# Ledger of designs, part 14: designed miniproteins, single chains, continued (2)

Each design is a single chain, and the fold is of that chain. pLDDT is the mean over its residues in the fold that is shown.

## One batch from the design tools (miniprotein)

Design m4457
Fold by ESMFold2-Fast:
Structure m4457 (fold): chain A 108 residues (1-108)
Amino acid sequence: MESLKKLIIKIGERIIEIIREVLAKTTDPAVKAELEKLIKEIKEAIEKVKAAKTPEELLEAANKIIDAAQKALKIIESLGPKFKELILELEEEIGLLEIVKGIIKIEA
């Protein structure tokens, strides 16, 4: 469980950095506000990952990161092709976290 927690935290932190790169290149206040909200949701989910004592709690926290990341992905996709590389990086991190979810379910 400890190694899975470290991996989920690392993935969540990488997702935050990808969203921050989009924030640095965005001027739309509404887009900025929503992406900042999603970063906050991912940070709160990472704290739940750290606090998780069961595979079920860890799975719930991982799902919160995935949900926020998928919402960020949809917003970034709507901003057009200039973010293509960051979209691919975000999709890769979401995919890795889905694999980790599968591993947690086997442990549970």
Scores: mean pLDDT 88

Design m4458
Fold by ESMFold2-Fast:
Structure m4458 (fold): chain A 87 residues (1-87)
Amino acid sequence: NALAYKNRGNAYLKLNQPLLALADYYKALELDPNNEEIRSNLEAVANWFLENNQPCLAAAVYKKLLELEPNNEELRRKYEEALEKCN
């Protein structure tokens, strides 16, 4: 159930476990790729990685989101920014 993975991911974020949250959000996205809340939660995790000097992890998440929304210019810009910092 995508919602169960999403809810557990939310709990992991509250416990400051972003990598475990990411894994659960990816599973939720795999089960329900059109769920805007799951996509929003993944973007929040990517933003957190970018703000906490993990640009390569941020870039990977933004890239996955951009594959689902190729015309989302904001996600593309965030992906490009994270990728530049990942160097």
Scores: mean pLDDT 85

Design m4459
Fold by ESMFold2-Fast:
Structure m4459 (fold): chain A 95 residues (1-95)
Amino acid sequence: SLVERVEELIAELERLGDHATAYAARAHLALILGEDPEIAVDYYLRAAELAGEKVDREALLAGARRNVERMPEIDKEELLRQLVRELEAAIAALA
C-alpha cells in the first residue's frame, strides 16, 4: 500500500531526527486522504515551529480546506507516489 509506504518513511524520518519533515509529511498525507483540514493545519504548525518559522494558522486552514474540496478531482495514487519519492529523497539527504 502506498499509504503504508508513506507511514514507514515518516517513521524513518522521525528515527533519523528530522521531525519537521515528518510533521509536514503527516500534514500532506492527511490532505491526500481527505481528513479534517484542521488535522493537516496542526501538523503544518508543528513542522513550522520546529523549523523556527511563523505562519498564519487561518491562512493555512483556508488553503487546507480548498485542497480537500479539490481532492476528489486529483489522482490520489499519483500524489502518494510523489510523496514517497520526496520522502525517500529527504531520507537520502540525511545519510
Scores: mean pLDDT 81

Design m4460
Fold by ESMFold2-Fast:
Order: sequence, then C-alpha cells, then structure tokens
Structure m4460 (fold): chain A 90 residues (1-90)
Amino acid sequence: MDEVIAELEELVEKYPESEELKKALEYAKKGKEAWENKDYVTAAEYYEKAAEALLKAQEEIPEEAERLRRLAIELDIEAGISLLKAHILG
C-alpha cells in the first residue's frame, strides 16, 4: 500500500487539476488508516472507492490509462484481501 500511495502522490503532483486523482489518494490513505486500526471492512470500502476514482481519472488523463488501470487493480486486490481478513477474524 505505501508504494501505491507514493505513486498516487506522484500522479497528483504531475496532474494537480485532476480531482479524481486527489480523491483516489485521499481514499487510499483512509483505507490504509482503517487497515492499521484493524477496521478491515472500512479499509475495503475506501480501497474500492479509490479504485473507482482512478477508473474515472482515465477519462481526465487518457495518456496514463494503463498506469491508472494497474493501480485500480492493485487497490481492488487490497480491498479483497481486507474483506477476506475481516471474514477470517470474525
């Protein structure tokens, strides 16, 4: 997750006018905070919202579409892992 957040911070600096990139970064950070607090359901919800924001950002930044799709997939995987962990610990 730290690597995903770092790459999102780089993208926000490169494209400061993209509101969807800013939302993706904020949601990814909130997801990480929830995970660290062992609130895995909330972590999953934020990671899914971050992935959705990145898919919308593809319409704003089509030149980064492949990179944004990869990051969205990574966030969806993290959401799935979060939900699996919540289910195993419940």
Scores: mean pLDDT 85

Design m4461
Fold by ESMFold2-Fast:
Structure m4461 (fold): chain A 83 residues (1-83)
Amino acid sequence: MEEIKKKLEEYKKTGDSSYLGEILDLIINEEDLEKFKEMIKILLEFFKSIGEEELNKFLLVLKARLADDPEKLKVLEEVLKEL
């Protein structure tokens, strides 16, 4: 969780998309679905705070990266219902 928050803070400060790529890699490689759910909540709240367009763009990228992981896609849809 600290790693995700740190990379989001750096992304916010620098605008460097490499931090966003590193965040996505951490999420995609997380094997614990409860930790994955918490990471997704942090990210969705962050992008929701920026704006609807930014949230929707992020969701398109995230869903594409999760296309081969149906369990993580289910968790993502669960979190989206809670927003």
Scores: mean pLDDT 79

Design m4462
Fold by ESMFold2-Fast:
Structure m4462 (fold): chain A 77 residues (1-77)
Amino acid sequence: MISQEELDRAVAEIALATLAVTSKDPEVRELLNKAMDALAEGKLDEAIRYLQEAIEKSTDENDRKLLEKVLELLRKV
């Protein structure tokens, strides 16, 4: 069975993939794609940095709230 940490990571990765496609800001989408690439390479610290930059650049409050939740989930794994 998948652990809770693996489930939290999977949920975070799905949310990142969704926002990388649905976000209206091209700069936010680019940063989220970089975060996903960093996660795929096992570079969690780099992924968190790109995610923080995406939050700072995001102008949509709903996107920002979801990204902040993803950041919290990634910090717990």
Scores: mean pLDDT 79

Design m4463
Fold by ESMFold2-Fast:
Structure m4463 (fold): chain A 124 residues (1-124)
Amino acid sequence: PSAEELLAAARAALSPEVRALIEELLELVEKGELTVEKLLEILSRIPEEEAFHAGLVLTVELAERLSDEKLEEVVDLIIQAALENKDDLRMQRFLLGVRAGLGGQGRLDLAQKLSRALDEIFNS
């Protein structure tokens, strides 16, 4: 499917509760208040089965709203949270969604950075 089709399917697949959690993450980013601890708290409330779609949708929304520099800062924070939680399947699925979103938005540089983090997680 196209990137637009994948995004539309992901948005439709998300529960209202997870959509609210994505909006909470977006608000924290816009306020400059997102931390690793807050990210992990919110992710703990996302079902594993929705984690990929949540990561994909969040990343597309961030890419539309943020400067290139701010998007990279948020991606680096997500990578840090993931490397601190290498055995968390929910985090792994979320990261795969973030990578798909970055690739779909043409941020191949950040998608490659995330692929390196995923390689470290899967090889640990």
Scores: mean pLDDT 86

Design m4464
Fold by ESMFold2-Fast:
Structure m4464 (fold): chain A 65 residues (1-65)
Amino acid sequence: SMSQRLQLRNSVHQSYMDYLYTTQTKGQEAGKKVLIEQLTKNRDRALELGDTDLAKDIDEVIQQV
């Protein structure tokens, strides 16, 4: 549904906020680990909801980390 897709996009944004916070408090390697784990979960959720565009965008970001 549209509501679930909006929640997922908000979750992706929160993943970046968590990454920045973790990098600042625990260092770069811990930040990267959290980012990859959360983005992977969000990508899988995007595919389940049929949001292939978001899934592709997330996959591209994972490849750059």
Scores: mean pLDDT 80

Design m4465
Fold by ESMFold2-Fast:
Structure m4465 (fold): chain A 113 residues (1-113)
Amino acid sequence: DKIDISRYLGSVADAEADIMAGILPSGFSVLHIASYLGDLETVKTLIDTFGDQLNVNVQVTGTGPHKGDTPLHLAAETGHLEIIDLLLERRPDVDVDAKNIYGLTPADLLAKV
């Protein structure tokens, strides 16, 4: 009720091909956005479509509060356990010990939910 998801999705839809190519101008990848929103089907599609070419350990860039967050951090922060499970099962290269700019791992963020 406090986030205009339709505005966020409209921005994503206009640049779908460019979003899939890497990090958005906002410093977030499409995998970050899907993990944050709990969009399990988009996460599955990205993993299945790009396989080893998809960087599941991509970190948010820029100067915002999410700098250094991986998709796993964002899923943990929002409590999207199904996305966490999917990443851990499908991608053995996922870095569960990755630290954001606050020195927090995804497990540290999950403990706060």
Scores: mean pLDDT 70

Design m4466
Fold by ESMFold2-Fast:
Structure m4466 (fold): chain A 94 residues (1-94)
Amino acid sequence: AFEEQLFAETTEEEVEAILEALAEAAARLRAGEITAEEARELVLERLTAYFEKQGKLALAEALRRVILEEDERANQLLLEAFKPFVEKRKKELE
């Protein structure tokens, strides 16, 4: 599908920005500053703004749908696309 192709084309630099956003949200969640729902919204909103700035408007719009409409398929595609990069990063941080 179109969304699958967009998420699959995410570069290592873009994944790094995503991991930084996730780390920030996780740190705030662990500190009790935000809820799990707020952490999810923070990550998705920041990533939407990041991809919009990079000119990837279709990807930014797909992420906005996940935030605003709870598009379960778009959310699953996002998670699946980042899964191999997250696992690779975890191994590199060991």
Scores: mean pLDDT 62

Design m4467
Fold by ESMFold2-Fast:
Structure m4467 (fold): chain A 97 residues (1-97)
Amino acid sequence: KVTLVVTGTVLNPEKLAGILGLLTLDEGIESIEVYVDGKLVGTFKRGDDPVKVIEALKGLKKGDRVTVTITATDEEAARRAARMVKLALEDPVIEEV
């Protein structure tokens, strides 16, 4: 298993929620944790309903400081997910744990 932490400022909250919802359909992704200003706002797992993920994250706002922890089956899946998450963030930083 590979864990990547993506930290950044929300540029597009609807896009971030949509991306995270789609990642629950990716068989290479095991779990995703979303933190806003250090507070856990959602935990999502492979096979979760993307609509429920989007609803859980509808409180996200542009300018929120977010940390997304991605646990994947392999490095390729982890990097793919992190690249998608980066598209919704300003000044994203990716760290492997």
Scores: mean pLDDT 86

Design m4468
Fold by ESMFold2-Fast:
Structure m4468 (fold): chain A 57 residues (1-57)
Amino acid sequence: MQSLYSQGNKQKAVQTLVQQILQADKAGDQQTVQQLLSQANSLGLGHEVIRAVQAAT
């Protein structure tokens, strides 16, 4: 994100990715988990998403 006004989009993206990863992990869908983690890394949110997922699992 290049704009300060887009920080809310960052938080929403992290929360959405974490929720989707947790749902996929609970379902045993490791392929979806891997794809969502790759997307988080491409957005620069990988560390936040991984920490939140590990805290919830």
Scores: mean pLDDT 75

Design m4469
Fold by ESMFold2-Fast:
Structure m4469 (fold): chain A 90 residues (1-90)
Amino acid sequence: SRAETLERVRAAVDAVLAAGGGRATLREIARAILRELGLPETDFAVEALATVLGSTLGVAPDAVVTAADISEEALEAAAEVAEALRAGGL
């Protein structure tokens, strides 16, 4: 379900930020989300997630972010893109 995907996305974001001392790039966050969900870490999937996160947060795809920067809207958008990747829609 999307709610289950959202919970796993949130857990992956928290884990990658903790591993990075409270900081991570959007691409590192994208890779962590893909790993958590068991989705292929292709360049396409990483860029799709990094792009939606960057667009939702108003930052560049190469930006470094902290937990305070990550909105619930960004997590929901990432979960939606991840579900679309799983369904083969992207």
Scores: mean pLDDT 85

Design m4470
Fold by ESMFold2-Fast:
Structure m4470 (fold): chain A 77 residues (1-77)
Amino acid sequence: MLEKVEIKELNDDAIQVIATYNGKKYVALIDKKKNEIVEIRDENGNLLAAIDPLTGEKHIFSPEAEEIIKKLKEYLK
């Protein structure tokens, strides 16, 4: 379960979500029009996952990113 979630509106097209999970912070970028996660980074700005907003294709660079995506999708419903 996500321990803490903070939501920041970046602009009319994007929302930034900062989630804490297992004591670590993750930064997700969400497309507002599609209501879909586009990108996940760790607290140091390392890219963990990217999702093409046109095709929905997922590029996972870290195995933990899949769990974070799943937890965020459950939270954002």
Scores: mean pLDDT 78

Design m4471
Fold by ESMFold2-Fast:
Structure m4471 (fold): chain A 64 residues (1-64)
Amino acid sequence: MEEALRIAEEYLTALHMGDTKRAERYKEKLKELGVSDETIEEAERLVQAGKPREALRKLLEALS
């Protein structure tokens, strides 16, 4: 499950850095691992609300 954690962290880092192409790539990898679009949208909202730790938890719960 270290791979899933790395993908989630890379996605959130790309969002924070404004790297839209990198964020899109890791978003697709999260979807391939079974994360729903709904969960990804919720995580994006949490990052926008200044809660990146909660965003990471949501993604990891979906990857379990």
Scores: mean pLDDT 81

Design m4472
Fold by ESMFold2-Fast:
Structure m4472 (fold): chain A 95 residues (1-95)
Amino acid sequence: MKYLELAEKLFKEAEELAKKALEEVEKNPDTPEEEIRKRVREALLLALEGYFYLVKAGVLSEEEAILLEVAREGVIEGLSAEEMEERARARLAAA
């Protein structure tokens, strides 16, 4: 399905952005944490889009779709892992 191809392309883009962020840290350890977080956030958002295409392709379950939506919100809102877990549990209980 075309959704699998879109997911693969998004995962490759996410990996490239993550690699560039790591290379910058290796070259300049003084790189501001904010700049690193911005690049990691962009990579995570692309990866999350890829996973949503896997849901559309029927590869991932409805439960996994809920977890991905919470992860996306966590990246956008800057939630902690604990806050994301609590939100995920609440939505899974409502589903």
Scores: mean pLDDT 77

Design m4473
Fold by ESMFold2-Fast:
Structure m4473 (fold): chain A 63 residues (1-63)
Amino acid sequence: SLEELLLGLLQHDMGLSREQAEELLRALKAGDIEGAAELLQRHAGFPRERALAMARSAAAFLK
């Protein structure tokens, strides 16, 4: 599924744990862009503006 593909990418490309990837997926599905961006900053080390852009793109993909 699209969700399992995204979970795999978050774990393999961004180094997130399964739990962290699932938390990020829940934020994205809820439309919580700020929460998703904070998780990307905290766990993957992205700067805020890049994390926000990534979160917006991913949330749009999951609708």
Scores: mean pLDDT 84

Design m4474
Fold by ESMFold2-Fast:
Structure m4474 (fold): chain A 100 residues (1-100)
Amino acid sequence: SLREIILEGQMTEGVAVIHLSVKKLVDGTLSPEEQKLLDLLVETSGELQRLFNDPNATAEQVLEVLEKAIEGIKKIAPSSDKLAEQLLKNYEELIEKVKE
């Protein structure tokens, strides 16, 4: 269901946000790229939460949010970033589920 796909996206974002937040606490700061990634994940999670609470939310609206997140991650993160690689893979899998 569309609702289950949105929840999977929010869980993926939650894990990454926790990881970056813990790193910020331990290291005292994030790199500019890590901070941009954290900001993007918080924004994407908020957009998915809005769609989850909207009884009229469409598959197309969910696709727009996920595709925007993928584009944002690709612009922010170097190809060697393992967290970014995992996030891209998870979002691409969610896009395929929405298109089914």
Scores: mean pLDDT 86

Design m4475
Fold by ESMFold2-Fast:
Structure m4475 (fold): chain A 85 residues (1-85)
Amino acid sequence: LHELSEEEAEKILENIIKTYEKILEETGDEELALEHVGIVAGMEAQSLTEESLLLLRKIAESRKEEYPKVSEVILAELDRVLARR
């Protein structure tokens, strides 16, 4: 399991947001873009410690106003992984 710094957690979130934006630009399909957000968030979450999951969750919540749907999907996936720990 991997421990994240705050900078690393912010970079993960930015990469997820960029993936969302890229799929929206290429396909125009928001549902598809959100599915990919969930997949990437789930993949990242599997390798993280509980403390790192909580840090990533906090950072995702801080972006709720800018990206409400993306943040909701990320939070749901992180909470799912946390519940299984």
Scores: mean pLDDT 84

Design m4476
Fold by ESMFold2-Fast:
Structure m4476 (fold): chain A 62 residues (1-62)
Amino acid sequence: AETRKLVLEETVEEIVDGKKVTINSKLEIIDDGEQITYNLTITTTVGDETKVEELTVVLPTP
C-alpha cells in the first residue's frame, strides 16, 4: 500500500493588549491505505507561557 502524507502548518502573530501572542497550527494527514490519521496541534505562546492543544482522529479505509 502507498502511504500519502500532507502537512499544513501556519504561524500567526498578533498583538493583544500590547502583548505579543504567537499561534502555531499544524495539521498532519496520513493515509497508509488502511486508515487515515488526522493530527491537529495548536501551540499558543503569550510571553513565557505556552499552551499546547492536540486532537487526533483516525478513520478506517476499506
Scores: mean pLDDT 80

Design m4477
Fold by ESMFold2-Fast:
Structure m4477 (fold): chain A 55 residues (1-55)
Amino acid sequence: SAQRKIETLDRLIAEVEQAIADARKYLSPDKAAEIEAKGNRTIAALEAQKAAIEA
């Protein structure tokens, strides 16, 4: 169902957000910023997929 796909995307988004949070806590500012930039691009792509399902 569409709802199960959305739930999967929400879980993946949460995993990327956790990876960014961990990078901020444990890595240098430069390395954390690099991971945050890549992570935010991944989140944007997942949110676009979620929006397409919800439309």
Scores: mean pLDDT 88

Design m4478
Fold by ESMFold2-Fast:
Structure m4478 (fold): chain A 83 residues (1-83)
Amino acid sequence: SSLAKKAAQYANQALIIAAKYDPEVAKKLQKLYKKAFQAIQKGDYKGAVKYLQKMLDLAKKSKLPKEAIDLLEKAVKYVKEAE
């Protein structure tokens, strides 16, 4: 799905920002990103939503920059539309 591909791209951009801002949070986000990406590759969009939502929740809790949070909100929205 084109939407799922865009969701993965937005999540990856958020991860790059996180790595510059908080490397420890970025490592946790990287693990969730890998699970979300694998779910997308398998067509498991419900699993992808779960992992991208966990990334968004962690980013908010960790007080990452608004730009990273906005990118993760877009990623969640796009993967939800990828049914």
Scores: mean pLDDT 88

Design m4479
Fold by ESMFold2-Fast:
Structure m4479 (fold): chain A 66 residues (1-66)
Amino acid sequence: VNLARFEQVGAAEIETLPDVVKPVAMDYLKKSLKIVETSSPDESQKKLAEIDKQMKEEIEKVLKES
């Protein structure tokens, strides 16, 4: 995996989000980068799916409270 490209794509997507959710999205992007860097391909796939689910739930909570 190209970590620089992964980070660039993630950062560009975060820029399109409302300001109130950007800190949450950035935190999850950092967690995703750590997973890709430190885990095996199989473990990375499972952990990234879990992180994506958690990120979506947190973003929904922030948006409902905004």
Scores: mean pLDDT 75

Design m4480
Fold by ESMFold2-Fast:
Structure m4480 (fold): chain A 65 residues (1-65)
Amino acid sequence: MRLSSIGAAILAELRRVVPQLTEEQLAELEEAILNKDLERARAILREVGVPEELIDRALAGMEKL
């Protein structure tokens, strides 16, 4: 799979902040980021138990794209 440098950086940051994120959840997040599907990305992050503040930061990063 090909991810933009920005998308890769977002995934790396999420992995760093949420180390319990599984490979399968990372793949779903990558797909959501590539499709610019903010609702799907938010749902995945909530499912993993990411705090709302971090979800808002991730979505703000995607909004800059």
Scores: mean pLDDT 69

Design m4481
Fold by ESMFold2-Fast:
Structure m4481 (fold): chain A 65 residues (1-65)
Amino acid sequence: SLEEVTARLIELAVASTDPEVQAAVGDIVTRVPESKRGEAFREAVRVLEAGGTAEDLRAIVDKYA
């Protein structure tokens, strides 16, 4: 569900302790249109679980915003 994906995304952002990652996740949450959030948040979770960078997350903002 979008609720579960959102919770996981926030959990991973906090766990990273990287302020650049946290800022990029904030941009995904605030700038991605509601209709695209499910897809964008799932992609962001996959990136973070794979040890991805703030640059990878910014690419998601560019793709979906």
Scores: mean pLDDT 85

Design m4482
Fold by ESMFold2-Fast:
Structure m4482 (fold): chain A 70 residues (1-70)
Amino acid sequence: SITEEIKKIIDELRNGSTVEKAERLGKLVREAREKYNLDPEKTRRAINALAKELGLSEEEKKAMLDAFDK
């Protein structure tokens, strides 16, 4: 499921963050938002908070949010 893929990429980011992994997380969360009809702004705030918890760089955070916003 998409939820399992999101959990997997979060674990991968905890073991070593990269721009590519952050972008993939953003894309997966966008797909989940569209599939489950989630509020875009609330979801965007949640992934911003997650990026802070994961210690993502500004570049990684930007790649993630850009992929989410598409």
Scores: mean pLDDT 84

Design m4483
Fold by ESMFold2-Fast:
Structure m4483 (fold): chain A 83 residues (1-83)
Amino acid sequence: SMEELERRAREVFEKYFGLPEKLAKLHGRPLSEQVKRYLKDLYEEALELIKEGVAPEDIPQTLVARRKAESAAEAAEKAKALG
């Protein structure tokens, strides 16, 4: 059911992105705008994939792959800036 898929999606998101929000609530600490935007974009993309019928268990791998690509691009830019 859709309710079951949404619940499973929330479990996946909590594992990878729920901690910053929990800490912000627990300590009354605001999240940076960069973190908020990043989490929002990933959350929306993962949710769309689930709506398309992609298995929830495939979502974490997709999110990890995107994070790796972003980190690699950032490292490459930093290396070029330094020399």
Scores: mean pLDDT 68

Design m4484
Fold by ESMFold2-Fast:
Structure m4484 (fold): chain A 76 residues (1-76)
Amino acid sequence: PLSPEQQQRQELLRQIQELVKQAIEAAKNDDKKTLDKIIEQIRQLLKQMGFSQKEVDSIISELKKEIEKEAAEFKA
């Protein structure tokens, strides 16, 4: 069985995965307000997982590029 700490980490990862899907949909619809809100929620979850501010900023920068790429491929 997973430890309580491992279960909590998996739950946070599941929440992040769901938010990333929602962020891609917001980007496809050019809904910048919703996209920004979702990105902020992901940032908070990453901090809750114990990532430093620098690590969170790096991860968010990478996620934004992936989200923009997915939205651009949909629009092409």
Scores: mean pLDDT 82

Design m4485
Fold by ESMFold2-Fast:
Structure m4485 (fold): chain A 93 residues (1-93)
Amino acid sequence: ARELAEEALRLLEEARAILRAAGDTESAKQVDELIEKVRYLVEEGDYSAAADLARKMARALESRAKREPEKREALLKAAELAREAARLLEEAA
């Protein structure tokens, strides 16, 4: 469980880095806030809530990708990483 949660956090950190590199500072900040919330929920043992937050982030990033063609590739890659993080957190539950 803990190892899966640590891998999920690493994937979210990669998503944040990709968004920062693409110049999407707003989405990067939202992922940064998600990382802190996921860390808190993991410490409390609430992996299901952590997975739900990561899944919501993936959907939000996918929605933004449809509206921002210049950032589309970065947003879709970040969404993929957030979705995989959600899967790992759900498996940890």
Scores: mean pLDDT 88

Design m4486
Fold by ESMFold2-Fast:
Parts: sequence; C-alpha cells; structure tokens
Structure m4486 (fold): chain A 82 residues (1-82)
Amino acid sequence: MKIKVTVVGTPEAVAEFARALAKAGLQISKVLRVERRDGLVTVELEIENATLEQAKKAIDLARKNPVFKAGLKEIKVEELED
C-alpha cells in the first residue's frame, strides 16, 4: 500500500515531520514535489508499505512537537491505489 503526504510549513516544521515519520517506522520512497516560497516549504512525499492509520499516528506524534505545531500550515494524506 502507498500513501501520499503533502505538508506545507516552515523548513523547521518539515524537518520535525520527517523525524516523526522515521520514529513511526515510515520510510520515504519518493519525493514528488518540493517548493520553497516566502519562508514556507511545500513537500509531497510518497511512502510505500504504509497505511493511512500509520500516517495519522506519525502526524499526531509530530503535532506534540511545538516547532511542528507552530510552523505547520497544511497537511494532507491520501491513499494511492497503485
């Protein structure tokens, strides 16, 4: 199973999100998009062998980090069919 995660936030918040993914045992299989504008970063990531539940748990873990909570503007998780 594959999921796509879109995160928009400060560079520091995006870095803390990547750490939360690693702590949840999720490995980034592909970086689909990276855009930097006006102090914000938009990143789209593909994660293989992951469920929506695992992604939500990683997001919840990240939200306990004050840097991530303060710097996060948007986050979206989608299941990829193939």
Scores: mean pLDDT 83

Design m4487
Fold by ESMFold2-Fast:
Structure m4487 (fold): chain A 80 residues (1-80)
Amino acid sequence: SQLEQQGQQLFQQGLQYYQQGDYEKAYQYFTQAAQLFQQAGSGQTVRALLYAGKAAEENGDYEKAKQLFEQAEQLSNQLS
């Protein structure tokens, strides 16, 4: 779907920012990707949430990271 393709593009941009150490930008792109993947019903939602959580953790936002990891775990368990 168009939503899933847009999610993939945002996720890839998030990865580029993450690799460059721009964790705030990476977080923004990964969370936007997760929203689009979730709307598309894509299993890629879990991956995007895990990366968003890791970006938040690297940026020192441990509360956001915890919430994102818990959300990813919940969705992963539902898809298992």
Scores: mean pLDDT 88

Design m4488
Fold by ESMFold2-Fast:
Structure m4488 (fold): chain A 77 residues (1-77)
Amino acid sequence: SVEEIIQQLEEDWKAYQEKLEKDGDTWIERVLESARRLGHKFANWTKEEMKKIVAELEKKAKEAIEKLIKKLKEEAE
């Protein structure tokens, strides 16, 4: 069952990454448009600045998921 959990987690993470890669630009544009309509301070950020922040958050999320997978594999063996 631990091996099945690891496989499911790896498949779900891959699907999530593929979705973000496909839709990420559109998502950033929608966030910035919403921020401008609501008058938030970050509405003045460039798309490029927003992309850098998102990329850093994605990197941290990837590292956390990789640590989780590693721990699950260690427990399964």
Scores: mean pLDDT 69

Design m4489
Fold by ESMFold2-Fast:
Structure m4489 (fold): chain A 74 residues (1-74)
Amino acid sequence: MEAEEKLRLAEEALEAGNYVEAIRYAAEAYRLALAQPEVDEELRRRALEIMSEASSKLITGEGVASAPALADAG
């Protein structure tokens, strides 16, 4: 399960804040999934999502630290 291994590493890297590694592992998972005789679209989409999220955080430095938009009024 090569693609799955890379996807798990990508998720771990993303959670650890290693966005560059997350992108690399997700890209490799995507490529490995395409190299397999059976194309797993779920794995492909998840790999793309991780790459997109990690890339966005890395290049824009977005670092999600958002509070709710609405205030509680009792």
Scores: mean pLDDT 72

Design m4490
Fold by ESMFold2-Fast:
Structure m4490 (fold): chain A 72 residues (1-72)
Amino acid sequence: MEEIEKELKKKAEEGKKKLEEYSKELLDKTLKAARTGPEEGQKFVNEMFKISPELGAAATAVISWEQLTLAK
């Protein structure tokens, strides 16, 4: 369990860096979507995958980690 949480946290940090390198605004929008709720987070992830699979993967990791952290 702890190893899975560490891996997800690492992927989320890497995702944040990739999103910020692309655009600081994109990172802010990703975090806002994650904090708004699961449905908005999933919609944002789907839109990112339409733009780029790499951005979609980064957004997925960030949103998944933020939502897991908020649930605790």
Scores: mean pLDDT 78

Design m4491
Fold by ESMFold2-Fast:
Structure m4491 (fold): chain A 67 residues (1-67)
Amino acid sequence: SEEEKLKKLKEEIEKGLPTFKERLDSAKERNEEEAKEILKYSIEQATEELGLSEKYRKELFEYVEKL
């Protein structure tokens, strides 16, 4: 189900969190717009890969924004 896909994707993000967060934090320190582009790109790639619906795309966006 899409809920299972979302849960699995969140778990994969948590596994990669140190690397992703470091990259995002570094970008935020330099330029908030660059950080937003990194975030948007990551979400688009993840949603396309898993074929997630718009509802779950929004939930994932909000989840990653809080990292």
Scores: mean pLDDT 72

